Designed miniproteins, single chains, continued (3). Designs and how they scored, part 36

Each design is a single chain, and the fold is of that chain. pLDDT is the mean over its residues in the fold that is shown.

## One batch from the design tools (miniprotein)

Design m9228
Fold by ESMFold2-Fast:
Structure m9228 (fold): chain A 75 residues (1-75)
Amino acid sequence: TMPALTNTQTAAIMAAMGDAARQIAAEQGIDVSDLHVQIIDIQQISPTTYQITLRITNTRTGETTIRQRTVTVPA
């Protein structure tokens, strides 16, 4: 079950997703626009820190990659 998120928390998570997508695009030598990014888990570690688990799919090849990111939200 996903936690209820504020606008600030949502923005931080969306930024982390974008960062992960850019890293994977660079690793695979493709454009970010060819990636589908899905959140498959969100875990709150502390009041200001979330661990997100992402599934990133290359839409041209069907290759999938799982990545975790730690997101810090301002207090």
Scores: mean pLDDT 77

Design m9229
Fold by ESMFold2-Fast:
Structure m9229 (fold): chain A 59 residues (1-59)
Amino acid sequence: MESGEEIKEVQEKLKEMGLYSGPIDGVLDEALKRAILDFQRLAGLPEDGVPDEATIAAL
């Protein structure tokens, strides 16, 4: 599920980890996709830049 509310949680977690510095606005932009890719690499998940169920569960 990729609701704006879940995207905001992803943004907040990635910002806390220092991987994302953009706004917490619930929008999946290019900067957030890059932060998700970096996190997926660190977590050993598929690097697709999408906040899928596995990525959200790992955050």
Scores: mean pLDDT 77

Design m9230
Fold by ESMFold2-Fast:
Structure m9230 (fold): chain A 77 residues (1-77)
Amino acid sequence: MQSREEVLREADALFHGFRAALRTAEELGAEKLPSSELLRIVSEAAAVGADVYLATDRAAGEEAARRTAEELLRERL
């Protein structure tokens, strides 16, 4: 079982990734997408950002989430 510290670190990484991905989606006008599609894209981008955060730092994780969201949204828009 993961330690409390490991769980909180993973939650923090996902939270920051999710926020960066959502902000990117809003900036690109993704409100025209169905909510389920938007949630899928944001969740995928957040997971990528979390992996980078855990390997490096928060700023790198946020940038990775932003870039992944941008790429996925451009393919869907």
Scores: mean pLDDT 81

Design m9231
Fold by ESMFold2-Fast:
Parts: structure tokens; C-alpha cells; sequence
Structure m9231 (fold): chain A 75 residues (1-75)
């Protein structure tokens, strides 16, 4: 899967999930896109997503974001 395809699929999953607040979708997508643009590994992008989610989301929402990230990578 290309980095651009990953970012598009992750955004699609975030938008489709009713447990993810719509106001935070752009922030989450931004973290993923910035990581891709910087040439970071998926493990490093995941760590940055975890840190951002811990700062802005509930623990349950943060866990859901990481589950969606992992699901997209498994495609």
C-alpha cells in the first residue's frame, strides 16, 4: 500500500467511525500525513498518533483510533 493510499484509507475510516469526534478528524489525519511526508516508519507514525490522541481524546476514543490505524495497515 502506498503512503498516499494509507492516508486516504485512514481518513475514510476516521470519518466513517461514529465514536471519533468530527472536530478531531482533521487533527488525526494531519498527524498521519505529516508523518508520511517526513518519511517516518509506520511504528513512529503510530507513536505520534497515540501521543496526539492521549492529549485530545478520551482513552476509549484513543484506543479506537489506534485500532483503525492497525486495521488499515493490515489491508
Amino acid sequence: MSAEEFAARFLERLVADPSIPPEHVAGLAGVALEGVAAGLSFDEIRARLRAWAAAHLTPEQAARVLALFDAVLAE
Scores: mean pLDDT 82

Design m9232
Fold by ESMFold2-Fast:
Structure m9232 (fold): chain A 59 residues (1-59)
Amino acid sequence: SKIDKAIALLQQELQKHNIPQEKQNALISRFRQAAENNDKALYRATGEEIGKLVKEIES
């Protein structure tokens, strides 16, 4: 499914940035929940959290 492909890509990106496994699992779970429920607010909030984590590592 499109959701499964998106989750696989997200997991690869989080692994690339050395995000801890527990945090990866939490982010993937929230992303899946948002996508399955069409929760646009949760989807946006999860994306913003991922963006902050990536920037923190790049800094």
Scores: mean pLDDT 78

Design m9233
Fold by ESMFold2-Fast:
Structure m9233 (fold): chain A 69 residues (1-69)
Amino acid sequence: SQDEAARLYQQASKLYQDGLKYLKQGNSKEAIKKFQEAIELARQAGRLGGVDPSDFIEEAKKLIEKAKK
């Protein structure tokens, strides 16, 4: 369970980094998609326990709002 949570959270972090790369390149559509996918995996990791994704999810949501400009 905790190993699964850690793996999901690592995957969420990778998607978040991909989103930042797309955002920097001006590809807002792909950035939003990556941040949304990252949030869903982070939520799954949080439900399994062992990680607190709250700050991660809040930051990703803020970046989605910025990308929607």
Scores: mean pLDDT 86

Design m9234
Fold by ESMFold2-Fast:
Structure m9234 (fold): chain A 109 residues (1-109)
Amino acid sequence: SMAEEAERIARELFERHPYDLEALEEAIREIAREKGNRFAAMVAHALARLYREAGAPEELVLHMATLAFRYLAEETGELTDEEVELVARAHVAGRASEEETERLSAKTE
């Protein structure tokens, strides 16, 4: 499926360019040109999820989620309720991860 291919590409990009937002944005822009905005949005969304799971800073998670939202908006001119929920979930999960990190840091002092 397209989702499985997007996740595979996202994992490869995450491994090759960990935390390099400029390189990741460039790669996603190239993907958008070759495979379309919807597929690029799926790759960016998968990257947001991978960063969240890795305990990356909220800034990185939100950046990739925002990029996914931007490509979806360009492709459809509108968002489905499901797409809005996915972006909202990524945002909330990123915020929760940041709060948990601060609480753990306070306990280890």
Scores: mean pLDDT 72

Design m9235
Fold by ESMFold2-Fast:
Structure m9235 (fold): chain A 97 residues (1-97)
Amino acid sequence: SLEEVVDRIQDILVEMDRMLRDNGEVRRELAALSAQVMGLREAIRLNADRETLIKQLERLRQSLEEFLARHPDLPAEVRAMVEEMIRLVEEAIEELK
């Protein structure tokens, strides 16, 4: 379900924040990504229409891709976590279509 996808993305963001505890700049960007995910959760709770959910998911995917592009020196484990979140978002978009 879309709710399960959002929960999994939130779990990944929490783990990333823990791993990147000593990198304040990257952690501020993670907080912004977390806020986008909270916005998605709220849209789901309010029974937002499919088009609205797809647009929010597409924006999150773009934000995650831009995060990877800005931080080419991320640890491989953290990069894999972001790639997993992108995959989860893409799967959710396809399921909603």
Scores: mean pLDDT 87

Design m9236
Fold by ESMFold2-Fast:
Structure m9236 (fold): chain A 91 residues (1-91)
Amino acid sequence: MAEEAARRGREAALAGIRAADGIDGAGGAVGGTGEGLQAALEGYRKDGREGAARAGEELARRGEEAVREGRAREGARFGSGGAAAGGFAAA
């Protein structure tokens, strides 16, 4: 579960970064990583590891959705967030 969220988030982040212009895509990924970690910590405070995993899954889903809709920067942002939150939950 958490590992799959991390993988899907990472794939969405890379797709978003490739589609976005250089620094803009990288900025989205960096910001998304911080947001994902915060979301994982908030989820963890409520439901422990399962809460963190759900945060990762939701962000990975949003990243995949953004990439499919051509929103490259949001794909990089939410995908990176899902990868970070899923990785946190899997650790």
Scores: mean pLDDT 81

Design m9237
Fold by ESMFold2-Fast:
Structure m9237 (fold): chain A 62 residues (1-62)
Amino acid sequence: SGDVDGDGTVGDADVRAIAEKAFGASSGEALRLAKLLLQRSLGLPQDGVVDAATRAAVAAHL
């Protein structure tokens, strides 16, 4: 995991915080669904995995 460090770098913890804030999810299954919804809204493959493409897309929208 990583943090938003001012250059647009986003880690797993940042994606998790965004999913919790945007979708109100704070637990395993709800958080997984929130990640899938986030990936869908960003036009990414809905695999529930926070990969480099997911982090880059999230960073572009911060």
Scores: mean pLDDT 65

Design m9238
Fold by ESMFold2-Fast:
Structure m9238 (fold): chain A 86 residues (1-86)
Amino acid sequence: SREEALKRARELAEKLKAELEAAGVPGAEEAGRAVFLGLEAQLAYKEGRKEEALRLAEEALELAVRAGLISREEAERGIKEAREEL
């Protein structure tokens, strides 16, 4: 169900944040938010909400850049690929 999928997404995001904080990685909060939004984007895509899925994916990739998890070039590639798939 949607509620169960969102609950799992939240749990995964919180777990990642906690692991990154424990490892002393800066941007743990932004990293957790990026993962949650990425999982929301996948759920929206599965539900046929393609425009919302693309928007959430773009927000997730932007947060991942801010968190230092990926480069700007990797984020731009990801956004391009998401637009081509959606």
Scores: mean pLDDT 79

Design m9239
Fold by ESMFold2-Fast:
Structure m9239 (fold): chain A 63 residues (1-63)
Amino acid sequence: MKALLIVTNADEKQAEAALELARKLYPDYEFELVIAEDEEKGKELAEKIYKETGWKPFVVTVE
């Protein structure tokens, strides 16, 4: 099963760490990583994907 992980406010290393954690928590999912430039863009992308696919993507904001 394919799933999208959207990470915001993160550098590449922080995004990779979030991806590894997601893979450990949900090993049956094939995650695709997307780094959004900000929280608003991440939420917009998540809503678009949910409307088009019926899947709710994972959104992670690094603080």
Scores: mean pLDDT 75

Design m9240
Fold by ESMFold2-Fast:
Structure m9240 (fold): chain A 90 residues (1-90)
Amino acid sequence: AAEEEELIREYEKRLDELYREALEAGLSKEEIIRLLEERLKELVENTTNERVKRRLLAHAQRLALELLSDEPDAAEAEARLAAELAREEA
């Protein structure tokens, strides 16, 4: 329904804004993850709709993965894995 779609879109936008603002404020990755977890918990507790919960959980997970993937160590590990996968295809 339009109400659910609008709610999901609004909450996803709020999570994205929180993530962006925290990065711009220079917060640590650990602090950003904690903020995302706290906001997600609040949203999930206020929502009984399973579809909305699943969408919010997936979105928060995506933001957390993007944050972790941006770590120097994680980025290097991902680059190595991608290179090995490319070698297998070649």
Scores: mean pLDDT 70

Design m9241
Fold by ESMFold2-Fast:
Structure m9241 (fold): chain A 101 residues (1-101)
Amino acid sequence: MAEKLRELRDLVESGLDYAIELAEKGDPAGVEQAIATLEYARELAKEVPYGDEVIAFLDEAIEKVREAGKLTPEQRAKTLREIRDELSAFLDEVIEKVEKE
């Protein structure tokens, strides 16, 4: 039942993990990759259960990623990792709620 949410979670996790790898190398493309991943996830979230809540969380994450782009390379990588972990935990909670309905 939560297949689309799991696809969204897997996309967010893999896309942000790649963005973190780029940021850890000092590549500014890490921030751009994170934003692109989250914007694509936002489009997918329009068709998932709890879509409005998921979109709101993704919009906040996009803003945090844009702010992280102004930090040092070390702080950018750390901030992207924190955003990734928060999004993963949130999506897992939403998946569990859907599976218990």
Scores: mean pLDDT 85

Design m9242
Fold by ESMFold2-Fast:
Structure m9242 (fold): chain A 85 residues (1-85)
Amino acid sequence: EEERVKELRFELEELIGLADIAIGIAKIIKDKEFAIKHLEKIIEELEKLLKEAEKIDTPEGKELVEEIKEEIEKLKEEIEKLKEE
């Protein structure tokens, strides 16, 4: 149970890192479509991670669910910001 939360948290951290890298690369190459496509894929992976975290009926699992939801919303806001440019 605690080990499962740790595994999912590691996956969350990996996805956050990938999102930051994609945004950074897109800024350098000035390709917003690159960033949008990669962020949309990362959101799909985060939504899968969210479904797995929701199966964990513990305080730690509920905390992880909220963290994943916050990251999904942040990435959706970043995509909308990129589309407005």
Scores: mean pLDDT 83

Design m9243
Fold by ESMFold2-Fast:
Structure m9243 (fold): chain A 92 residues (1-92)
Amino acid sequence: EKVKELLKKAVEEFKKAADIMRELGPQYEEAVKAFEKAIKEVEKALKDPSHLDEALGYVAYAGSLLTPEMDKAAEEVQKAFELLREAKKLLS
């Protein structure tokens, strides 16, 4: 139950980050697509917790595409990372 709540909140924060990046302009399309894929993989982990490690790989790649201009998006991504870290601890 708590793991599902943490993963759902992480998805919400990633969606906020993606929306912020879309507002910044088309030059951020690769980052937006990477976060859309990460969201899908985290949503898969909601149904199958064993998928979380694979989902974290997609999340790490998406995070690597953040730039200084994305400060507000980076804040939402950081919140999502903290939620995912807590979820992983509960599954360990």
Scores: mean pLDDT 83

Design m9244
Fold by ESMFold2-Fast:
Structure m9244 (fold): chain A 110 residues (1-110)
Amino acid sequence: DPAFRAAVAHAGGIIRVAGALAGLSEEEALARFGEAVDVASREPTVEAQLAALRRETVRIISEWLGISEAEAERILEDPTLLAELAEEAGNAVVAAGVRHAVTGEPVRAT
């Protein structure tokens, strides 16, 4: 389903950054997220799949960053907050990856 695939791509970008901030490899972060996607994909309707993906993504972010589920939901609605946190940590590559995943801005050749 195109809507579910778009939601997976969006959440996957956020998960990679949250995992990196928590000290996880990209492989570890995507493996955990893949389990959540598999769970969500088994729901009988697209609406249920999107709701399950959102719930699982919020839980993963909350767990990895040690924040509340409400704070994790805020990050999912405003993922630029993860880019700001990554830049403060001196991880400009991760910050650029978040901006690309969130805004679709092309990586500028510098």
Scores: mean pLDDT 71

Design m9245
Fold by ESMFold2-Fast:
Structure m9245 (fold): chain A 70 residues (1-70)
Amino acid sequence: MEYSEEEKEAIRYVLMKEFGYSEEEVEQLLASKDPKIRELLDKILEGLRFLAKSSGISLKELIEELEKVE
């Protein structure tokens, strides 16, 4: 599967910060061809898009905000 870099960054953020996956595990998930894993990644993206729309901002803007919070 092929996501944009912004989408990949958003997925990495959620998997590492919210679900506690390691960087290695996240890269394995992103490279996976398993339909169950693809469903998980797609659901994460849909959730982020929903949050962006609910906040009145773009997905890209949401990703930038998430990447800035330390």
Scores: mean pLDDT 76

Design m9246
Fold by ESMFold2-Fast:
Structure m9246 (fold): chain A 92 residues (1-92)
Amino acid sequence: MEYLLLVVLNAGELPEETIAALEETVRKEAEKLGIRVEVIRLPADADDEELRRAAEEAEKELEEKGYKLLAKFVSRNAEGRIVGVAGLFSKE
């Protein structure tokens, strides 16, 4: 069994250094658990629909490669805007 964590982020609301540090931390911790990490960063002007579509396209690509979606999480800021989507996948 192989596990993969897909993370789609709206980078425009956080400083570049903060995004880079979060990506590195998530990848490092996931790798300790044997989980592969794929990160997709969207431009600052990407809206909720573009972020959702990017996540759906990446999910479809992974499903075509034999991955099954186990869990999906959506993060919103205080204003209700989507700042990230994460999907946990498995492959036999």
Scores: mean pLDDT 78

Design m9247
Fold by ESMFold2-Fast:
Structure m9247 (fold): chain A 61 residues (1-61)
Amino acid sequence: SSMDKKIAEVKARTDRLVGDLESGIKTLEAEGHHDGAAFVREQKKKLEEQSKKTIKKIKES
């Protein structure tokens, strides 16, 4: 269905962005930028929460 396609697209985009953020966190931690790594971890959490909200809205449409 159109809804299933939209949900799959949101999940695929979120997974890609999460992967990029996880790579950034590892680089920051390796460089000793612990506060920067903590900030990016918080942004990752917000992205995952927003993705869940977006999927919920698609299912309610």
Scores: mean pLDDT 88

Design m9248
Fold by ESMFold2-Fast:
Structure m9248 (fold): chain A 71 residues (1-71)
Amino acid sequence: MIEVTEERIKRMVEILKEDYPELPEEKLEPLAREILEALEKFTKENPNVTSEEVQRLALELLEKKLKELGI
């Protein structure tokens, strides 16, 4: 199960900062938190979901959120 923790949020922010250095720092934490919260909900509702399915959902959510931010 994916849990929304400050440690996981920080880890995702580091990854997003590396992949999208053009994003303002203040947008990285909300984006990371929103993705992790969606993944937590999904894995809570689907306890037998595979890591590949979780990764695919994470990518889809990231792309959707980046479009909403005008990126």
Scores: mean pLDDT 76

Design m9249
Fold by ESMFold2-Fast:
Structure m9249 (fold): chain A 82 residues (1-82)
Amino acid sequence: GERHGRAAAEAAEAGAESKDAALAAGGAVAAIGAAIDAGGGKIPEKAREGARKAARGAVSLDAEKAREGGEEAARAAEEAAK
């Protein structure tokens, strides 16, 4: 849930900071996976929005945007799981 989403956001941020496209892509995929997992196989609309933001951040090598999007996705998935 939230813990996994934060770890995914941190991975996306680290990838963007390193300017390593492969590592940044891995972080974005992890953030999306965490959002799906936290949602119990269902992706809430807000989690999908956060995941898109994390992916855009990773692709643009914007570490702050990648982290923020990952955290938004994790939070929305946690709220949907309650």
Scores: mean pLDDT 62

Design m9250
Fold by ESMFold2-Fast:
Parts: C-alpha cells; structure tokens; sequence
Structure m9250 (fold): chain A 87 residues (1-87)
C-alpha cells in the first residue's frame, strides 16, 4: 500500500515536471514515466495478491518517474530518455 502511494506521488511530480518543461523530449519522457508510475500503483492497489512483486514494480516505476522528473526540471531530454530506459 505505501509503495503504491509513493509511486502515485512520484507520478504526480513527473507529470507536473513534464507540463512545465521547455524541452519537448523531456516533457514526453517525463509524461511516460508518470504514466508507468500511475499504472504500477493501480496494479499494486487492485491486485494485492501480487504481494512483494506488485510492490517492487510500483517502487521501480516510482524511481523511474522521479528520475524523469529531475531531468525534465533541467530541460534535459537525453537524461529523461535514459531514465525511462529507451534507446
């Protein structure tokens, strides 16, 4: 439950950073990171039978969202892309 809440908070920050970023690439990748965090949080809340696996997925998605948010705040599209794990 706590991991899902932290992922939602990370997703909200990434979404805000995406909307405020002056770099189109950073906005795109931070927005994608936010979406992943929100989806992983929803899965962890609706499928508690997944236990540690669902919580781990939410934690990973939250960490990605945080890194993409930091990159978007710096208007760094390349760092945001790397944080999301895309080539």
Amino acid sequence: MEAAQEAEEAGSKAQEAALKSKDKQASLYAGSGAGLAFMAAEVAKTHPEGGEESDRAAQRAGDIAKKTAEAAEKNDGEAAKKALGVK
Scores: mean pLDDT 80

Design m9251
Fold by ESMFold2-Fast:
Structure m9251 (fold): chain A 68 residues (1-68)
Amino acid sequence: PPRLTDEELAELREVLRREGLSEEVIERVIKLAQQGRYDQAGALLLAHGAEAAARRLSELVRRAKERE
């Protein structure tokens, strides 16, 4: 699976905090993204109503695929 950079993961964390997610949920999403489990990460975000973060994750993954 495409790999997100540390900078992209840090940007994702900031978006998740702004959307009011708990630190536990944020770390779980980041861990799933680091493992390339983007479908699970996106589903978790949508389950918590973080639609903007889910869209941003999708865009970051698309850009990462273009780099590989």
Scores: mean pLDDT 82

Design m9252
Fold by ESMFold2-Fast:
Structure m9252 (fold): chain A 92 residues (1-92)
Amino acid sequence: MEEKLRELLERAAELLEEAQKKALELDPELASLVALALSGVKAALASGGSKEDLEKAIELLRKAQEKAKEVDEEVAKIVEEALRLVEEALKL
């Protein structure tokens, strides 16, 4: 895996871990969606940044972002930043 790809995905995972902790206090459905997105990012890290795993992570992140916008602006911003990082990783 390229160092930049790993750095982007590790940063996204850290952001999603923070978002999940906040979401657990706010809404169980949001917490579940963020956990699924985090799982997707971790799968992409484990696969060395496969295009399939990156695309799956992006799909899960988009679902988490839509729900977050309905629940909490701060969580929505964290998920949006994580989505941007994974999209940048896909372009590498």
Scores: mean pLDDT 87

Design m9253
Fold by ESMFold2-Fast:
Structure m9253 (fold): chain A 68 residues (1-68)
Amino acid sequence: MPPRRLSGRELNDLVSEALVALNKEKNGKPASTEEALAAIRRVMEERNVAPEDMEAALRRFRAFLERT
């Protein structure tokens, strides 16, 4: 199927969804940055998100963590 183009808001919603799912899997234990990035990528791949939109979301999340 053709990849889906998403807005920044939709990408942020998928990031939140992935992190909530990861937190549930970890039973409230903290996740590493690499675990979070892997969870985000997995959810976006499952939703057939366009590679450029997925890359933009991952870059944005990593940049956010680097500022903290």
Scores: mean pLDDT 77

Design m9254
Fold by ESMFold2-Fast:
Structure m9254 (fold): chain A 85 residues (1-85)
Amino acid sequence: GPLEERIIEEARAEMKRLGFTDQQVEIGAEAVRAALDLVRRGMSPEEAAKLATEIAKNHGLTDEQAKAVGELARRAVERYRAALE
């Protein structure tokens, strides 16, 4: 929905500021989207963020980039949950 898309666009902007290429930003954005979907389905924020890191890593991001994606996914989940209150 509109909230999830806004959160993902904010994550894309942050990855661009961190120096990710456009292709790396799309990989990271897909990982963040997966984490948001999983939290909506009842997965814990910690497990969802860990999965976002693994998705990024499996799609060719460096360990440092994958860690950043996991941190962004955790922030995205926190922002999403706060906005639903």
Scores: mean pLDDT 86

Design m9255
Fold by ESMFold2-Fast:
Structure m9255 (fold): chain A 85 residues (1-85)
Amino acid sequence: MSIKEWIDKKAASKDKETLERDLGPVLLFAMAAKDEEIFKYIVDALLKTGLLTPEELRDLALVARSYGFTEIADRLEKEAEKLAK
């Protein structure tokens, strides 16, 4: 099983506590490793769940931008704007 398959299984749970507990550490690891591909994959999976608040999306965008993941940060900000309206 690949890391991407594991991320998909966790996202499919639609359980916010499971997402925070299991995907949170992997997201931090991807940032530390500067693995933009895995970071983007986790972000895409989280967005598809619809469980993140506009505030959580903005916080994640700020973190992504601080690591130089500008395209991902811009996308997160756009998704936050959609949910806030």
Scores: mean pLDDT 79

Design m9256
Fold by ESMFold2-Fast:
Structure m9256 (fold): chain A 109 residues (1-109)
Amino acid sequence: SEETLRRVRLGEARDAIEESEKNLQDARKKAEEWKQRGHEEIAKVYEQLAKAYEDLRKTAKELAEGIESGSFSDEEIDALQKRFADLSRQAHNLYNEAKELEKKVEEEE
């Protein structure tokens, strides 16, 4: 039903907020740790990753608020879900880049 679909979408948006907030904090911590170790290039990638998670969190919050208020059309919900998917792909690529750089440093030290 339409009500069931709305509840599922709201639950997914709320889970996405929680996951994005955790990932944002972890990325910020990693950026600070690598900066303290003198690896500015790795720190910058984690700063970019943190920005991507911040954008994911904001998108998820907007989606949750719009669903809860009933102000969003299905088209608006779909557009935000597509934006979330694109940002998730960006975050995944940045995470992989950071891990490749970390591995290189750990193999050289």
Scores: mean pLDDT 88

Design m9257
Fold by ESMFold2-Fast:
Structure m9257 (fold): chain A 94 residues (1-94)
Amino acid sequence: MREEFIELLREVAERLEEALSQSLEEQKRTLHEMAVRLTEAARRYEAAGDEESAALLTAVGAELQILAKEEDEERLKEGIRKLLETIRRVIEEL
């Protein structure tokens, strides 16, 4: 599961980086899709007894949902950049 967890975070980071070059509507769609995916993954890790991984995925998913409600394009872009930096740092610490 550790390798699958790291790969999931890497995929989220890749999708967020791609979203930075996309339209506001496409950015919001990507944030919603990633939030759903992380919520589903968090439930699987929780069911497997991995509460730490589940909590981390839940926290990142919550940040994605908050960003998806942003209406200012520049604020959304800044929020995506900050979250991307946070995810990359987490991957490096794993």
Scores: mean pLDDT 84

Design m9258
Fold by ESMFold2-Fast:
Structure m9258 (fold): chain A 77 residues (1-77)
Amino acid sequence: SSLEEVAKKLREMADFMLSHADRVPGARDTADKLYQISDLAAQGKSDEAIQQLQQFAQSGEVISPQTAQQLIDLLQS
């Protein structure tokens, strides 16, 4: 399902950030937020997950606008 795909991709991103938390300032906080969005997607809270993904797209720090749009498209499928 699209929700499972989004949740999986967000967890993979969070795990990647967490693996660098000892060397990259803010990586742990970013990973925590990605896990939260993954949990929202897993719970079927698509609207809330989309809003938070849009905020990350605006920052450009962790998720590119293109990646955020791909995840949003999956949530709307």
Scores: mean pLDDT 76

Design m9259
Fold by ESMFold2-Fast:
Structure m9259 (fold): chain A 81 residues (1-81)
Amino acid sequence: VLEEIEKNEEFLEAAKKAEEAVLKLKDDKEAIEKIKEEAEKEAEGLSPEVRNLVLAAKAAEAAGEEEAAKLFREAAERLKK
């Protein structure tokens, strides 16, 4: 499931943008802590893969990368099965 999603070109592009967004936020410790808290709260009791996708989606949302955030949200929903 996750491997199939990662092979999608849109998902790979979204992953790059989300990674860049997280790197941009690393100098803003307050924003990073807020994103981590929100992701942990939203993904409470879920698998590490789902938690990582929710964290990536929150980081992308905070950086204004709405398409990347949407793709990570959809991937997290598929893994919540």
Scores: mean pLDDT 69

Design m9260
Fold by ESMFold2-Fast:
Structure m9260 (fold): chain A 83 residues (1-83)
Amino acid sequence: KRLPRRQIVTLTVVDDDGRLHQERVVLEQPLTAPFEELQSRDSLRRLGERDPDTLGPMVEALDALEERTGLPATVSLEEEVLP
């Protein structure tokens, strides 16, 4: 039996100056989609459309980051094992 886990989505942009811009969104419900589908902003948006109450803040963070930087964000998924 697996321990309870928390999934964190990290949105990352590296600008032309080499500066790292990141947003982190903690998911209350774990995603069942393969991680590779999360690497596309289009796939991330589709997941948010299916579950807007849970994933809406993630899509908003993605949009805000891309608008601020003018660059496409990369997505990474991290799991925390709860004690």
Scores: mean pLDDT 68

Design m9261
Fold by ESMFold2-Fast:
Structure m9261 (fold): chain A 79 residues (1-79)
Amino acid sequence: EKEKERELLEKGAEKLEEILPNSESGREYYKITKEIEEDPSKFEELRERFEEEYERIRKDFKENPELVEKAEKAEKELE
């Protein structure tokens, strides 16, 4: 449902700000999430970019073991 998707995006952005407040990867993901929050109808248009930036963030986490632990905790809270 659209409400659940919006909540997950908002929580995801908040957790990324907490974990990566000043990182390039976090900023781009946050920008896309904010655009979707302002206009949810853009979700389908921005989906490709959203997925690309999310994959980049996941890669950055895999390269930084300390960030992986924080990311796993964040994902669990998004349940």
Scores: mean pLDDT 62

Design m9262
Fold by ESMFold2-Fast:
Formats: C-alpha cells, sequence, structure tokens
Structure m9262 (fold): chain A 88 residues (1-88)
C-alpha cells in the first residue's frame, strides 16, 4: 500500500541520516504513517505534535526568530495532520 511504501521510505531515510535531528524526524514520520494507516488518528496527532515541537526547537537552536520557528511548526503540523487523514 502507499502507506507501507511511505513508512518504509521514512525508515530507510532515518537509518541513512547522519544528522540525529533528521533521523528522529524520519523515525517519527514512519510511526505517524503506520498509526494513520491503522486508523489510530489520536496517536498520529500526538506524533505530528511531537514532530512539530522538535522542528520548532531545532529552528530556535539554529538562531531563527521565535515567530518564524512557530510558523514553520504550525505549517508542518497542518500538513502532517492532512497526510494522516488521507492515509486513514
Amino acid sequence: SRAEELAAQAEKLAAESKDPFEAELYRLLAELIRAAAAGDLERARRLAEEMARLIREHLLSQGYPEEEAERAAEAFLERALRLAEELA
């Protein structure tokens, strides 16, 4: 299925990532895809929120302004939740 293919690709990217931040995001993305495909939208939402938090924290650590980091996290969360609904 599309969900299995996407989750496998995310797991491969996590394993191949040399950046711990990228590896963790791909790992969480694979879990989100599998949760959504199983119909567990509550778990998928929690995973999307955790990923958005990590993105915000990473951008702040890179020197991005708080407003820009928050906007990026919110945009990611919206897209991740749309993906989860599409895969469920």
Scores: mean pLDDT 88

